Designed miniproteins, single chains, continued (2). Designs and how they scored, part 71

Each design is a single chain, and the fold is of that chain. pLDDT is the mean over its residues in the fold that is shown.

## One batch from the design tools (miniprotein)

Design m6456
Fold by ESMFold2-Fast:
Structure m6456 (fold): chain A 85 residues (1-85)
Amino acid sequence: SSLDEQIRLLVWALRNQIARLKKEPSENNIKSAKTLLSNYRKQFLKMAETDPRAKKIAEELDEALKNPSVESLEKLKAFLEELLK
């Protein structure tokens, strides 16, 4: 489904962002993470009009956006990977 495709893309993007933050936890890399999360949040909110799973993903993205960190991004990634099983 288009939802599963968007989840897989976000998981891939999160893996890259987590690796970047682990190497250099800079303000620029945190800002980059916020931009990534915000862009995907907009996409999942649009899908939430027809799919309650997309609404739950948007809520988890909002939680990560409050304090973007390696820990919060890994928690989000684990949640998303569980949805793909």
Scores: mean pLDDT 89

Design m6457
Fold by ESMFold2-Fast:
Structure m6457 (fold): chain A 71 residues (1-71)
Amino acid sequence: SREAAIAAAREAILRHAPGLDEARATELAVKVVELLEQGKGKEALELLQREAGLSPDQAQEVLTRAYIHLQ
């Protein structure tokens, strides 16, 4: 479900960026899921690196965990 994808993305973001507040992590998780629903995985990776300071590998983990719930 979309809600499960957002929750999975949020938890993965907070694991790699524990100093980020939960509201910001939720906002980013929603945007990541919106981009994945549009087939814009590259843009989602770039967003996470820019806005949450995640490494490429950490950003990819967020996408992978969210995508499991969108299939």
Scores: mean pLDDT 87

Design m6458
Fold by ESMFold2-Fast:
Structure m6458 (fold): chain A 83 residues (1-83)
Amino acid sequence: MGEELKRKEEIERRKKHYKKLMEQSSKFGQESLKLEQTYYELLEKGSSLDEIDRVTQKLLSTLSSSLNNEINILRDLLIRKRG
């Protein structure tokens, strides 16, 4: 039984897992894009600073969540590469 075969199976499992996680990250990207568009529209129309700040807070939270998710994905893949 080749250690090589087990390694190949692990690599394929990680590729499949990564693809699913990238699909989820793409969803966060779409949400961020919509919030960014709203932010630009508010700026163009000279909306109140309070309205602009609310959208900015939502955008920051969404981007932070997306980035943390991607970091955790990469950390998980790196740790599993040792086993």
Scores: mean pLDDT 73

Design m6459
Fold by ESMFold2-Fast:
Structure m6459 (fold): chain A 68 residues (1-68)
Amino acid sequence: SEKDALIAEALAVAEEILRRRMEEQGASEEEKQRRLAEMRANLTAILSTLSVAQIRVLLAWMRREAAA
């Protein structure tokens, strides 16, 4: 579905942002895996409650943050 595709895209962008931040902090591979799994679970739960239109707005904002 469109919503599932947008959720997957938002998760990919969030993972990119989080990995970059964790690398800057010198996080271990185990810590990176744990925090990524936690982020995916939490973000999926939140996005599942939102409409397609709301996810599109959030994704546009997240992409701007990822580019900065």
Scores: mean pLDDT 86

Design m6460
Fold by ESMFold2-Fast:
Structure m6460 (fold): chain A 93 residues (1-93)
Amino acid sequence: SRAALERELARAESEALRAIVEKDEEKLKEYTKRILELRKELGRISDEEYEELMKLLEKSPEEAYYKLISIELKRAVDRALERQKELLEKLLA
């Protein structure tokens, strides 16, 4: 179920953030890997991005996590800006 995968992803994201705050590198690596696997299964990350981030994760878990978050944040911001543009066009029509 897609909904079950999305719930598991949200849990993994929460646990990775906790690992950053607690400076637990082993848990950060574990949950970042799980986020990447779930994102790939949901089709939200390309095979190239997945391979690159998995290689980075083996060398620097923290760097891999921040790169993953930056990609997700950019996509979220782009979607929010598009929604605002649609609302403004509707108000000005």
Scores: mean pLDDT 84

Design m6461
Fold by ESMFold2-Fast:
Structure m6461 (fold): chain A 108 residues (1-108)
Amino acid sequence: MAKKIQEEGEKAKKAVEEGNTEEAIEHVRRLGELAVEAAKQGDIEAVKTGIDQLVDVAELAYEKGNLEVLRAVLEALKEILRNLPENQELVSYAVGAILRVIGLILDL
């Protein structure tokens, strides 16, 4: 799972770098879906990898001024949070990522 999440994150970052907003959003959504499935299966490492990849995509989107990709990342993180098991560390990690992305959106 973690490898597939990393691959989708790399594709999202490449699409952001190339200015391909629609492709970036598609890869962000796929990354989010994979992280949600990892959460349902209790794959903690894959969930953390997904959150980390989404934050990396958000930071790159912020550097490019791409609000649409930032919003897509925020929605993916919210869906991950909604599907997390009752794990305080993972919930805290996801909330921290959401707050970071909100901060990036507000700074644009």
Scores: mean pLDDT 87

Design m6462
Fold by ESMFold2-Fast:
Structure m6462 (fold): chain A 55 residues (1-55)
Amino acid sequence: YPDLSSLPAELALKLAEAYLPLSEAQVAEMRRRVASLPEEQQSAALVEMVKEYVA
């Protein structure tokens, strides 16, 4: 899957939705967690969450 760490959080999340086998519930949970974080941490945290769900 694509490297999401260099992308803005919104784009990284949209790519994860499009290219990864995530359920609607998993996507909603990732959105909630990303929105709760400082902007500077959002993309890195999203990458870790994607690894948690896919790996």
Scores: mean pLDDT 65

Design m6463
Fold by ESMFold2-Fast:
Parts: structure tokens; sequence; C-alpha cells
Structure m6463 (fold): chain A 74 residues (1-74)
């Protein structure tokens, strides 16, 4: 499962880079909003790592975050 293998590559601090990628795609420039996004992304990724079955409950949100994580790893 490629999504589970991608989750294994996540490291603390990557949530900030993911938030910056997603913010740029949405034309979000406010630093406080980007910091809030980073916190939300970090919590989502930590939850998915602890319980990968959550990938099936919110696939649209999870796929968006995982695609941004893949860009961070490039």
Amino acid sequence: NEKIELLKKYKPGYEKKIAEILAKEQNITDPETIEIMAGEIGRELEALIKDPSLLNENPESADKVLKALEKVLE
C-alpha cells in the first residue's frame, strides 16, 4: 500500500512544509493561517500513522495531504 509507505516517511517538521505547499496552491499568504494549517496537518498525519484505516474514512482530505507530503520528499 503506497499510502502507508508514504506515511512511514513522515517526520516532525514536515507539517510546516506541507502547509506552505497547500497554502501556495490556495493563494494563502497570511503567516498565522499557515501556522494553523501546519498544526491541523500535523494532527491529521499523526492520527493516520497511528491508525491507517482512517485513510478510508476521509480519503479526499488524506489524499491532498499525502500528495503534498510526496512533494516535500522530492
Scores: mean pLDDT 80

Design m6464
Fold by ESMFold2-Fast:
Parts: sequence; C-alpha cells; structure tokens
Structure m6464 (fold): chain A 94 residues (1-94)
Amino acid sequence: MVKEKTEEIAEEVKKKGEELGAEVKAVYSDENATVVILELPEELDPEKAAEELEKLMKEKAKENGLEAAVILKGRTITAIVGTEEAVELAKHNA
C-alpha cells in the first residue's frame, strides 16, 4: 500500500518535472519510499523549480499520511516520498 501510493505521487512529480523541461534520470522504489532523480535544464532557476516540486510533493504526501523531501545539488533534484523514517534516512545519505 505505501509503495503504491509513493509510486503514484512519484508519477505526478515526474510529469511536473517534464513540464518544467527536466530530464528524468532515475526512479527507485522500495516498500517504504520512492525516489525520483531529475536533471533541470540550464534555462530554469534550480531553486525555484525545487521549491515548486517540494510544494507539490508535500501536499500529496500529507494527503496520504506520508513525508516528502526535495534535495537540490547543482541542477540535480532528488525528490523523495515515503515514510518519515525513510525520508529522514535518505536526506542524511544525500
């Protein structure tokens, strides 16, 4: 159930990222979390794009009793949705 919900939210994140012109580099999923890795185009403000994706993810996660985080490194966004423990662990390992 958690995996199904995180994968549904990740699909919405992928679509939003693609609308912004981002390239989907990878998607990883387990029973507790789904991670989407996006590469932003040079024309886009990475901080603003990360904020928009984080807002969307946090709203969707909250509706499903889940947590979400967005990590920005240069133009690479790592978007994580899952259980609170899984999201915290992923943040510490990024």
Scores: mean pLDDT 81

Design m6465
Fold by ESMFold2-Fast:
Structure m6465 (fold): chain A 99 residues (1-99)
Amino acid sequence: SSTVEEIERLTDLTLKSVEELEKEAEEYEKRGDFNKAEVYRGIAESLRDITASIMVNIVLRDESPEIKEAVRRAMRRLGYSDEEIEALMERHRALREKA
């Protein structure tokens, strides 16, 4: 419900930012500035990874089917496979239990 809508809005904002960063990288690459292109791609990748980690922590706090599905959908939109999503969730759960 409200949390699902918040997950969707955060995903939309992240995807917009990633798309803009990737477009900047493509423009620099077309100009032959491969160093700047790499920096912008690195920022886009980092933003995607940070957002994915936040999403996983949302599930770890609320493991309801509705929240789990909303997060899986969000992570798929961020470019993660279902296998990568399950692996990341399991890794974070294991780290939390051993902390």
Scores: mean pLDDT 84

Design m6466
Fold by ESMFold2-Fast:
Parts: sequence; structure tokens; C-alpha cells
Structure m6466 (fold): chain A 61 residues (1-61)
Amino acid sequence: SALFEEAEAAIREAIAAGLSDREILQLMRDLALRFSREHGLPLSEAEEIVVAAAQAVAAEL
């Protein structure tokens, strides 16, 4: 999905930029809130998309 791809790209860029674990968690929270707000998704669904994207990035490490 477009939101999954956006979250994956953002998380990958953050890791490449050397952001801390705390900064990445804050980014993930911001992405979920933004997706919920902009796309009318329940926050839980937006959080699931962001977590799935983070897991996909982690699997490549």
C-alpha cells in the first residue's frame, strides 16, 4: 500500500541518517498520527501499517 511504502521509506531514511532509537520511535508515532488524520483511518490501523513497515525494514538488517 502507499502508506506502507511511505512509512518504510521514512523509517529507512531515518536509520540511514543515524537517528537514535528514540527518534525513530517518535517518527513512527508521528507517521501513525498523520496517516490517521489525513486518511481517516482508525489510529490502531495506522499504527499497524507503521509497525509492519518497521518490521520489513528490520528484516533487511
Scores: mean pLDDT 87

Design m6467
Fold by ESMFold2-Fast:
Structure m6467 (fold): chain A 83 residues (1-83)
Amino acid sequence: SKVLESFKRLLELNKDKIVDISDRADDPRLPHVLALTFRGLLNTLGIPIEDLSEEVLDEMLDLFFKTFNVPEEYREAIRELLL
């Protein structure tokens, strides 16, 4: 979708500014920080999260998780924080 393409471009534009978070995997606040970051990216694009289909939201989250090297154990918690 065009929304997914815009999101991919936003991630690529900020590629050099994205910090590898693998060294922060033990921070208990990490899921909340990442959920806020994801919402911030959507706000930058002017996209209400409620207007996204589940499939598009999941694909955007997968791209986000891959880009930030999000540990698997935090991914479900982040999804729950965005609902």
Scores: mean pLDDT 74

Design m6468
Fold by ESMFold2-Fast:
Structure m6468 (fold): chain A 72 residues (1-72)
Amino acid sequence: MSVTIKVKDPSKVTEEMIREELRKQGVEPTDESLKRILGALENLELQNLDSYTVVVTAKDGNEVEVTIIKEK
């Protein structure tokens, strides 16, 4: 399963914002998965990347490929 999260300001993204976006796309995240996605957002900003992909595990045990895209 793959999910795309579009962000305009990665530095202002909170754990709850990520949780709400994932739930909107049918994914219930674990706290560990949210932490990994936040780390991916930090990596995207630190490395000046336009996108970053991380694989996380949802609460139901399914692996989810999360692609973060920085919008202009």
Scores: mean pLDDT 81

Design m6469
Fold by ESMFold2-Fast:
Structure m6469 (fold): chain A 81 residues (1-81)
Amino acid sequence: SSAARLLRRAAELAREAGETGDEITEGVAEVAIASLLVASQRVPTEEAKELAKALQEALDALAAGDYEKAAEILEEAAEKV
């Protein structure tokens, strides 16, 4: 799905930000995740609620500097959408 593709791309960007320390790459990853989070919060389903929780956990991991954890959360979410 297009959502799965976006989640996998966000995971790639999270890993790249961790490897390079590039602030623009990190910012692009954050914007992509936050945009998906806002979109998921507008859908009144349990699946969308679970996705929103995973996306928030990914943002929290990025903020903590846990880039690999953020990428893993996003990859797991991609399998469910």
Scores: mean pLDDT 84

Design m6470
Fold by ESMFold2-Fast:
Structure m6470 (fold): chain A 68 residues (1-68)
Amino acid sequence: SLSEEEMRELREEKVKELEKEGVPKEKIDAFRATLEAFIAYVVKNNIAVSREAFETLAESLAKGYKAS
């Protein structure tokens, strides 16, 4: 399972990809906030999150924000 630090690192890597693709700052900020809320929730509740599950969630959220 991923640590809190590993989840935040994966989030910031995806943020850099979105910035490079020219996604508006407002959408990137919303994406970052949504994943931070998720990370805070799983850490608080001691929920194990795999890299695959986190990457799938991050990719799905990124596609949603890009399409809006």
Scores: mean pLDDT 87

Design m6471
Fold by ESMFold2-Fast:
Structure m6471 (fold): chain A 65 residues (1-65)
Amino acid sequence: AAEPRRYRVRTPAPEGTLTVTFSDGSTQTVEVKDGEAELTVPSGARITRVELDGQPVDLEVEELP
């Protein structure tokens, strides 16, 4: 099986709860600390929606090696 990919995201808020929805219908909730969070994208899925404390947010995303 293919391994999930990790991403680092930066948010305008220093703290909060980030909820990510993927193309396979799964969701992941991660805590933002110091404006950053890491998330794991399921194999073969894409990020379709990102919310910070229930509000849609534009964020900077960096794929980790």
Scores: mean pLDDT 74

Design m6472
Fold by ESMFold2-Fast:
Structure m6472 (fold): chain A 86 residues (1-86)
Amino acid sequence: MEEEKKKLLEELEKLMEKKGEPVLTDEELEEYAKSSSNKELAKLIMELIKKAKLDGDSVERLLALVMSLSDDLEEIIEELKKLLEK
């Protein structure tokens, strides 16, 4: 669980670096991986996606990555889908 969430946040951070956007600190990533609810983590991921101005294809790739990590992340995927479909 914790490792899967951290892995997802690290991959998202790499995408942010590629876009030249500021990234979260390692301390913030650890905190979100350990203490955040799936809903709060989904909101954070959405904020980062919007900040990096990722296109739909990049977002779909991120969702595929989340799905490949663990069934434990399914709630995060559903919350992200709800936010994206608004």
Scores: mean pLDDT 58

Design m6473
Fold by ESMFold2-Fast:
Structure m6473 (fold): chain A 73 residues (1-73)
Amino acid sequence: LIDQGNQYFQQGDYQTSIQYYQQHLKQLPPDDPSVVDSMHNLSDVYDKMGDPITSGIIRLQAGINKVVHQKLL
């Protein structure tokens, strides 16, 4: 799923890339470190689509997920 998302992102098929990254996120438990990686990839796609607000929100959510579930304290 993540490799497929990356492939479509490189091809410029942003909508298909988003679908693969979202499917990958749905398969992961919330405390899986890969959740943050998938959120960053999804954020990059929105940035390339010209949606910096959605990109910024996803990056913020990734940071919150890292603090809450990976217990950086």
Scores: mean pLDDT 75

Design m6474
Fold by ESMFold2-Fast:
Structure m6474 (fold): chain A 87 residues (1-87)
Amino acid sequence: MSEEELQQVKAAVHAALDALAARDVAAFRRSLGELGRIVQRVAPPEVAAEIQRLLDAAARAVEAGDFATAERLLGEVTRLIGEFARS
């Protein structure tokens, strides 16, 4: 992953966290879409598929008003990105 790609990931994660704090479902989903696009370009297909599954689950959680589950799932996404970025 390039330095530019790492900055894009960090920006998308921060935007998603800000949207969760504001309870802005539309902004959160937009940030998840951006993060998913970056991950599909830079991660191995198996890792990208796992992350996309978590992003889809987070989007469903906020649509259901479950912001706590969405925050937990975003935490799992950031953990997985950190793991593959070090390999």
Scores: mean pLDDT 83

Design m6475
Fold by ESMFold2-Fast:
Structure m6475 (fold): chain A 120 residues (1-120)
Amino acid sequence: SARAVMASKIARARSIIDRMRGIVDRLRDMALSNNYSEISQEMISLVQEFEALATEALRLLSEILDDPEVSAEMERFFNRQFIKVLIGINNQDAYTVVKAMEETLRRLEDLYNRAVARYS
């Protein structure tokens, strides 16, 4: 049924967002351990995994909400956050990277809550 399909997509989005939380927590711990002074190759790999997961979560939530204006606004937001992450990496500024990822995760949580409210 359509409801079962949407429930499956919501569950998958939750799983991806939980994985992203784990990545942000790990990256924050690594950044704290070096006083936000350096971005290691391991941190860059975690950022890349996070961005791939964020893209998939946005795709799923966009399909669930079926609102092209919300989807376009979220794509613009994510592109801005990805640019902030790239600037942070280029400048060896782990604080900027972690903050941009935390903001991205918070916005996905808000979008997830809207999706759940629509189908609960």
Scores: mean pLDDT 87

Design m6476
Fold by ESMFold2-Fast:
Structure m6476 (fold): chain A 87 residues (1-87)
Amino acid sequence: SSAIEELLALAEEFLEALLNNEPLEVIQKLARRIVEAMERHKVPEEVAEALENLLLRAYTLKQEGVPDEELRAVFEREAARVRELLE
């Protein structure tokens, strides 16, 4: 699905911005783009919730100082679950 590929690509951009310590303005702009993409593609509520939880968890783990490699591993596992919800 072009919708899931776009959403996961935007979520990956969000993760990379967190890992690169981008300003809060950049993180907020990426979060808005993801919400707009979810609304544009009319994703199911379960998928929207899973994506929102993925982004919130990545942000929270980064704020808590979790090592970048562990954060990336958690993100990839949860992103795979989101992909499976659309298969």
Scores: mean pLDDT 84

Design m6477
Fold by ESMFold2-Fast:
Parts: sequence; structure tokens; C-alpha cells
Structure m6477 (fold): chain A 118 residues (1-118)
Amino acid sequence: ELDLEAARALAEERKKKAEKEGDLEALAESLELLGYVYALQGDTEKAAEYFREAAKVYRKIGEEYAKLPYTRENLAKMVAYYLRAAGMETMAEILLNHPITPAMREMFEARVRSLLAR
């Protein structure tokens, strides 16, 4: 069974480390993880805040790739991060306007397990 309190503690630790090291990808992933954990714990407002913060960081990463020379790899990275940012903003909007469905809960649990395994 998924230990949400342990997951939250680990996510907070990863966030602090990422902030100290300036690792934007690790920071965005830790913020996304916190969003899923808080949503699963029923704190949808705090979950939405974390998803919006993750969206800002993912967008910043995309913008950094946009400044690099035009290559297929740089374009693919830029698009991927912009899509992740849009996905986080959409998730925040859904959580603030709709109840968490059983399907959403299963998805969030899968996302938490995936992010913890990294």
C-alpha cells in the first residue's frame, strides 16, 4: 500500500535538494509529486498550488531549450516541457472544479509510484 506521509516527506526532501542544487527538472518533478500526494490526501487546494508551481518550473525549462540552437532534440525537449506545464495547469483546474474520481485516484497513485522510483 502507498504510504502518502512517507511519500510527502521524501518529496519535500527532494524539493529542498533540487532548490539547493539548482536542478529545475528535479524541482518540477518534486512539485508535481507533492501535488499528487496532497490530492490523494484530500487537500485539493494545496495540490492545485503545487501543480501550478510545477507548471511554472516546467515552462521555465522549456523556455531555456527555446534559447538553444534549433535542433530536432532541442525542439523536442522544448515541446515536451511546455506540454508537461500545460498538463499541470489542467490538473490544477480539474482539482479546484471537480471531485476526485476513482479513476483519477488510481492515476495519481500510479504517478506517485513512478516518481518515487526515480
Scores: mean pLDDT 88

Design m6478
Fold by ESMFold2-Fast:
Structure m6478 (fold): chain A 78 residues (1-78)
Amino acid sequence: SAEDEEKILALVLAAAYEAQERGLTDLTRRLVAAANSRDPAAMLATLEEAIAALEARGETELARWMRQLKAEMERLLA
């Protein structure tokens, strides 16, 4: 539904905001581009990349939060 699509976009943009706050400029740009594509596969793949980048930085709590966003996005896409 359009309502679920708006929620999915909000989740990806929330992830982009947190990536920006952490100085992950390239990841922020990719998350915004994924949101603008309106492609759920691209949005999921980019969010997974964000989780991996945060884990690599030792940002375990933020990575956990982004995994919750990904799970909610997957639920909305089912």
Scores: mean pLDDT 84

Design m6479
Fold by ESMFold2-Fast:
Structure m6479 (fold): chain A 94 residues (1-94)
Amino acid sequence: MKTPEERERLLKEVEVALHIMNAALYKNIADRAEKNGDYDTAIEWYKKALEELEKARALVDELPDSPETARLRQWIDDEIAEVKKRLEELEKKK
């Protein structure tokens, strides 16, 4: 049965999903800008993607400990590392 605590956790799971979706969208915009040689625009959108991933990471830390939550946390951390690496590579090309 859904308690108030269960409802709060479901809402946080939805917020995590929304931030991940936003990060994916922003990363796609950045990838297209990079392919066009627009490194300034690519850096801007990768930074927005990173911000969304960091928001998702903060929210997932508020979720109960479970194998699924641990896997989601690891996936987000891996995505953050990838975006940071892309930003470092792009800044070297400028």
Scores: mean pLDDT 85

Design m6480
Fold by ESMFold2-Fast:
Structure m6480 (fold): chain A 55 residues (1-55)
Amino acid sequence: GAMAERAMREAYESGGERGAAASAGMANKDLGHDEAAKVASDQGYEGALKAAEEA
């Protein structure tokens, strides 16, 4: 959702891809934090943002 997207973008700007991965994990509870972080690591910021949008 929109709040997750905003948190992701802010995390990316302050913490880079690792910040974005952490934000994706928090936004996508169904995947769990570690799995969402892995998606961000494997697919980068764009993959993490997409996961957050769908959460």
Scores: mean pLDDT 58

Design m6481
Fold by ESMFold2-Fast:
Structure m6481 (fold): chain A 57 residues (1-57)
Amino acid sequence: EEKKKKGLINKANAYEQNAKTYRDMAEAASGTPIADEYKKLADKYQELAERYKKEAE
């Protein structure tokens, strides 16, 4: 149980980092169609991070 909770926290942290990376990439690519795709990916990873954090509670 504790090992599973720790794994969920690690996944949440990884998804948060991915979300930040895609947000930064979206800003760097601003004004191009790919920026919208990076923004959507950032939002998706942020939602996953929040779900895993809630599961770890």
Scores: mean pLDDT 81

Design m6482
Fold by ESMFold2-Fast:
Structure m6482 (fold): chain A 84 residues (1-84)
Amino acid sequence: ELAALRELAVEGAEELARAGVPTPRTVQLGQQVTARMQALLAQGVPLQQLVDIVLEAARAFAEIAGEEAREKLAAIEAEYQAAL
């Protein structure tokens, strides 16, 4: 469920960050994440919980991708918090 989606999203983000470009594996993982998110939304899971998973995956990506990506993520997270 949500935990499985979180694990899959983080794995996909880390694979993409290490590859530096989309690969068949990262595309497949992205498709699986999208399908699971759509299924959970159809089951009535709040959008906010899915956004939290996206932010966790983005953080995992930024950690591997380097300093500039981490700075950009921090700015996005600050804007998200200000909007709440």
Scores: mean pLDDT 76

Design m6483
Fold by ESMFold2-Fast:
Structure m6483 (fold): chain A 75 residues (1-75)
Amino acid sequence: SSRLQQFAELVRQAALAAEAGDAEAAIEHLRKAYSLATSPEAQALLREAIEAVEAGDFERAIRLAEEAGVVETLS
């Protein structure tokens, strides 16, 4: 699959993990998505999403991850 398809799947898996309250899985998927991101804005949003998960703010993490997905697809 293409890089962008792999990125989108990792963002989806991160959001699902965050919705389940699984911080370790969410961070793992967000870090993998970060490694595939080419947009500096998407990379910044993914870093903020990881920080939100570490702070226990799963709702914010999901919003930031979804925004990173949109930004990366438009890059």
Scores: mean pLDDT 88

Design m6484
Fold by ESMFold2-Fast:
Structure m6484 (fold): chain A 82 residues (1-82)
Amino acid sequence: SHMEEIDKLYEELRKLVAEARKLINEAFLAKHQGDTEKLEENIKKLEEVIAKAREVLSKLPIPDYRFELEIENAEKAVEYLK
């Protein structure tokens, strides 16, 4: 059903937001420790998670501002870390 498809999109978004938060924390820790290799790897993974989250958000029938803000925060973190 359409509702089951929407529920799956929300479940995927929740998982992507959780992964983004984890990667942001790991990237900031790597930056603080001077671990350039780990920082670059976490930024790359974070950019991949952001791209996937944007794709899932585009499939929602109604915009969800809470998820939009979470992804915007992740995008700002990437800009700061570069």
Scores: mean pLDDT 88

Design m6485
Fold by ESMFold2-Fast:
Parts: C-alpha cells; structure tokens; sequence
Structure m6485 (fold): chain A 63 residues (1-63)
C-alpha cells in the first residue's frame, strides 16, 4: 500500500488507473482509503488527476 501511495504521487496519470482497477477487482477498502488519503495530501493538480481516475470506484464503495 505505501509503495502504491508513493508511485501515485510521482505518476498519478499512469498509476491512478492501475489503482482504480485494483480497487474495482478486489473491493479493498484499505486500498480505496489509501488512494483518498493520497489525493487529500496531494497538490490540487495531482489530487484532481487521482480523483478523476479513482472517483467512480470510491463512490461505489461509499467513500
């Protein structure tokens, strides 16, 4: 999880969709919350990219 957080901050456009697919497949709430936490701590531009990639999956999980 921590490694994915670091990668998501470095390359949100590349890693965001991969994390979204993992959350969608696994329904892993810990991974979903980790993605949200990274988005909240990220600069606005990076946050917007992350939320664009994972937002639908997070909404489906009630996050």
Amino acid sequence: VDKLKEEMLKDPEKVGPKVAELIKETKDLELAQAAMEVAEKAPQDVRDIILDAVGEVLESLGI
Scores: mean pLDDT 77

Design m6486
Fold by ESMFold2-Fast:
Structure m6486 (fold): chain A 91 residues (1-91)
Amino acid sequence: HMSLRLKALEKAVEKAEAAIDAGNVDTAVQILRGIADFLEADPRAPKEVVEEIRKLVDEILASTDPATQRELARKAVELVKKYIEELKKKE
């Protein structure tokens, strides 16, 4: 059900934020990829949000600068948070 999926997304976002704060960009990337796969499997999720998350992940992996990787990871997390807020607004 949607409420359970929403809770799973919120938990994933919390884990991604904790990984970014700890400097574990690789872990954050794995979580973000998992979020994108989860959303892609849901026909109700907007394709453009999934594509933007995947693009940000690719940019993180292309960067060797830890500060840039952290900034891009935070942007991806914020994108997921905005989507979660839109889902809550429609409830």
Scores: mean pLDDT 82

Design m6487
Fold by ESMFold2-Fast:
Structure m6487 (fold): chain A 100 residues (1-100)
Amino acid sequence: SALVREFESWAEKKLEEIKKEKDIEKKSELLREFEQYVQEVLAELERRKAPAAVLEELQKLVVDFLDKVREFEKNEGLKESIESLKEELEAQFAATIAKL
């Protein structure tokens, strides 16, 4: 999917932005931007009636991104927020895939 490839490229850039950011509040804002874009891409794929395999590929990219951010993060509160976000997004993917 062209949309999933665009997401992958964007996510790579976003990961580098988060890794370079030192302010906790700004990191939280970057994670919120990530969440919003994931939801936008997921909604667009659902609107296009994309096959489950494409949504599963996007889910793997999302999980990999959040796992990498968590590995580099030193703030325990942000690590917990990342883990919660991962669980919330995984649930959204599972619910969307189940409707296909």
Scores: mean pLDDT 88

Design m6488
Fold by ESMFold2-Fast:
Structure m6488 (fold): chain A 64 residues (1-64)
Amino acid sequence: SPGREALLQAVDEGAKKVAEAMPEYQQRYAAAQTNEEKLQVARERFAFLAQSIDEALRKILAEQ
């Protein structure tokens, strides 16, 4: 069905965006000197992941 194809494509696009962004967050985390800086990088990484999931879900719901 059209909804299934859109779901799979949105998931694949989200996964690709995450994979492309992860090296930067890993580098920033490794470069962080304090636990507070490491926590900030972790928060930004989590926010990016949450936004990517939200974007995929919004695309799926817009087709229903």
Scores: mean pLDDT 78

Design m6489
Fold by ESMFold2-Fast:
Structure m6489 (fold): chain A 101 residues (1-101)
Amino acid sequence: MEEAKRGAEAAARGARVAAEAARRGADAAGRAGGAIAAIGGGVSALLGAEKAGTEEAKRGAERALEGAREAARGAIAGDAERAEEGARRAEEGAREAAAGA
């Protein structure tokens, strides 16, 4: 449960970094770094939820991973609006995972 929450929070932070990098017109390396961190956090959240999470924590972790993937795709493409939407979804997933823990 704590693992799912921590991973989801990492996904949300990584997604936010990716979105801000895209918004600032950062180079491809800066955008990719945030994207990698977001996806890694989301995967960790899902694995933690699958191992010992409640259904609510698992649903939150899945949403955080989906948001992180969307933020990563937007950031890599230089689409700041899409990256921002993904970051918001990842943040919502992190809150849901925390409530389920």
Scores: mean pLDDT 75

Design m6490
Fold by ESMFold2-Fast:
Structure m6490 (fold): chain A 80 residues (1-80)
Amino acid sequence: SDSIIETLSKLSREELLKRIALMLELLSDEEIREALRKAGFPESVLRLSREELLEWLKTQSREQLLAVAVELAKIVASKL
């Protein structure tokens, strides 16, 4: 987990968005919702479709993108 945080913390906001988009293609809706919940996102965000989520994330701060990218990456890593 520390190596995931270290790697993602070096990415720009735009690089985090690209990484998130790729990870969303690898995960189920249930896994995405779990990642968002662990990142501290509200239920309103958990109810978004993948397309709505990606559009919403484009408007978010780098800190919010980093938080979701870390939790998504942890789930992806657990499947490898």
Scores: mean pLDDT 84

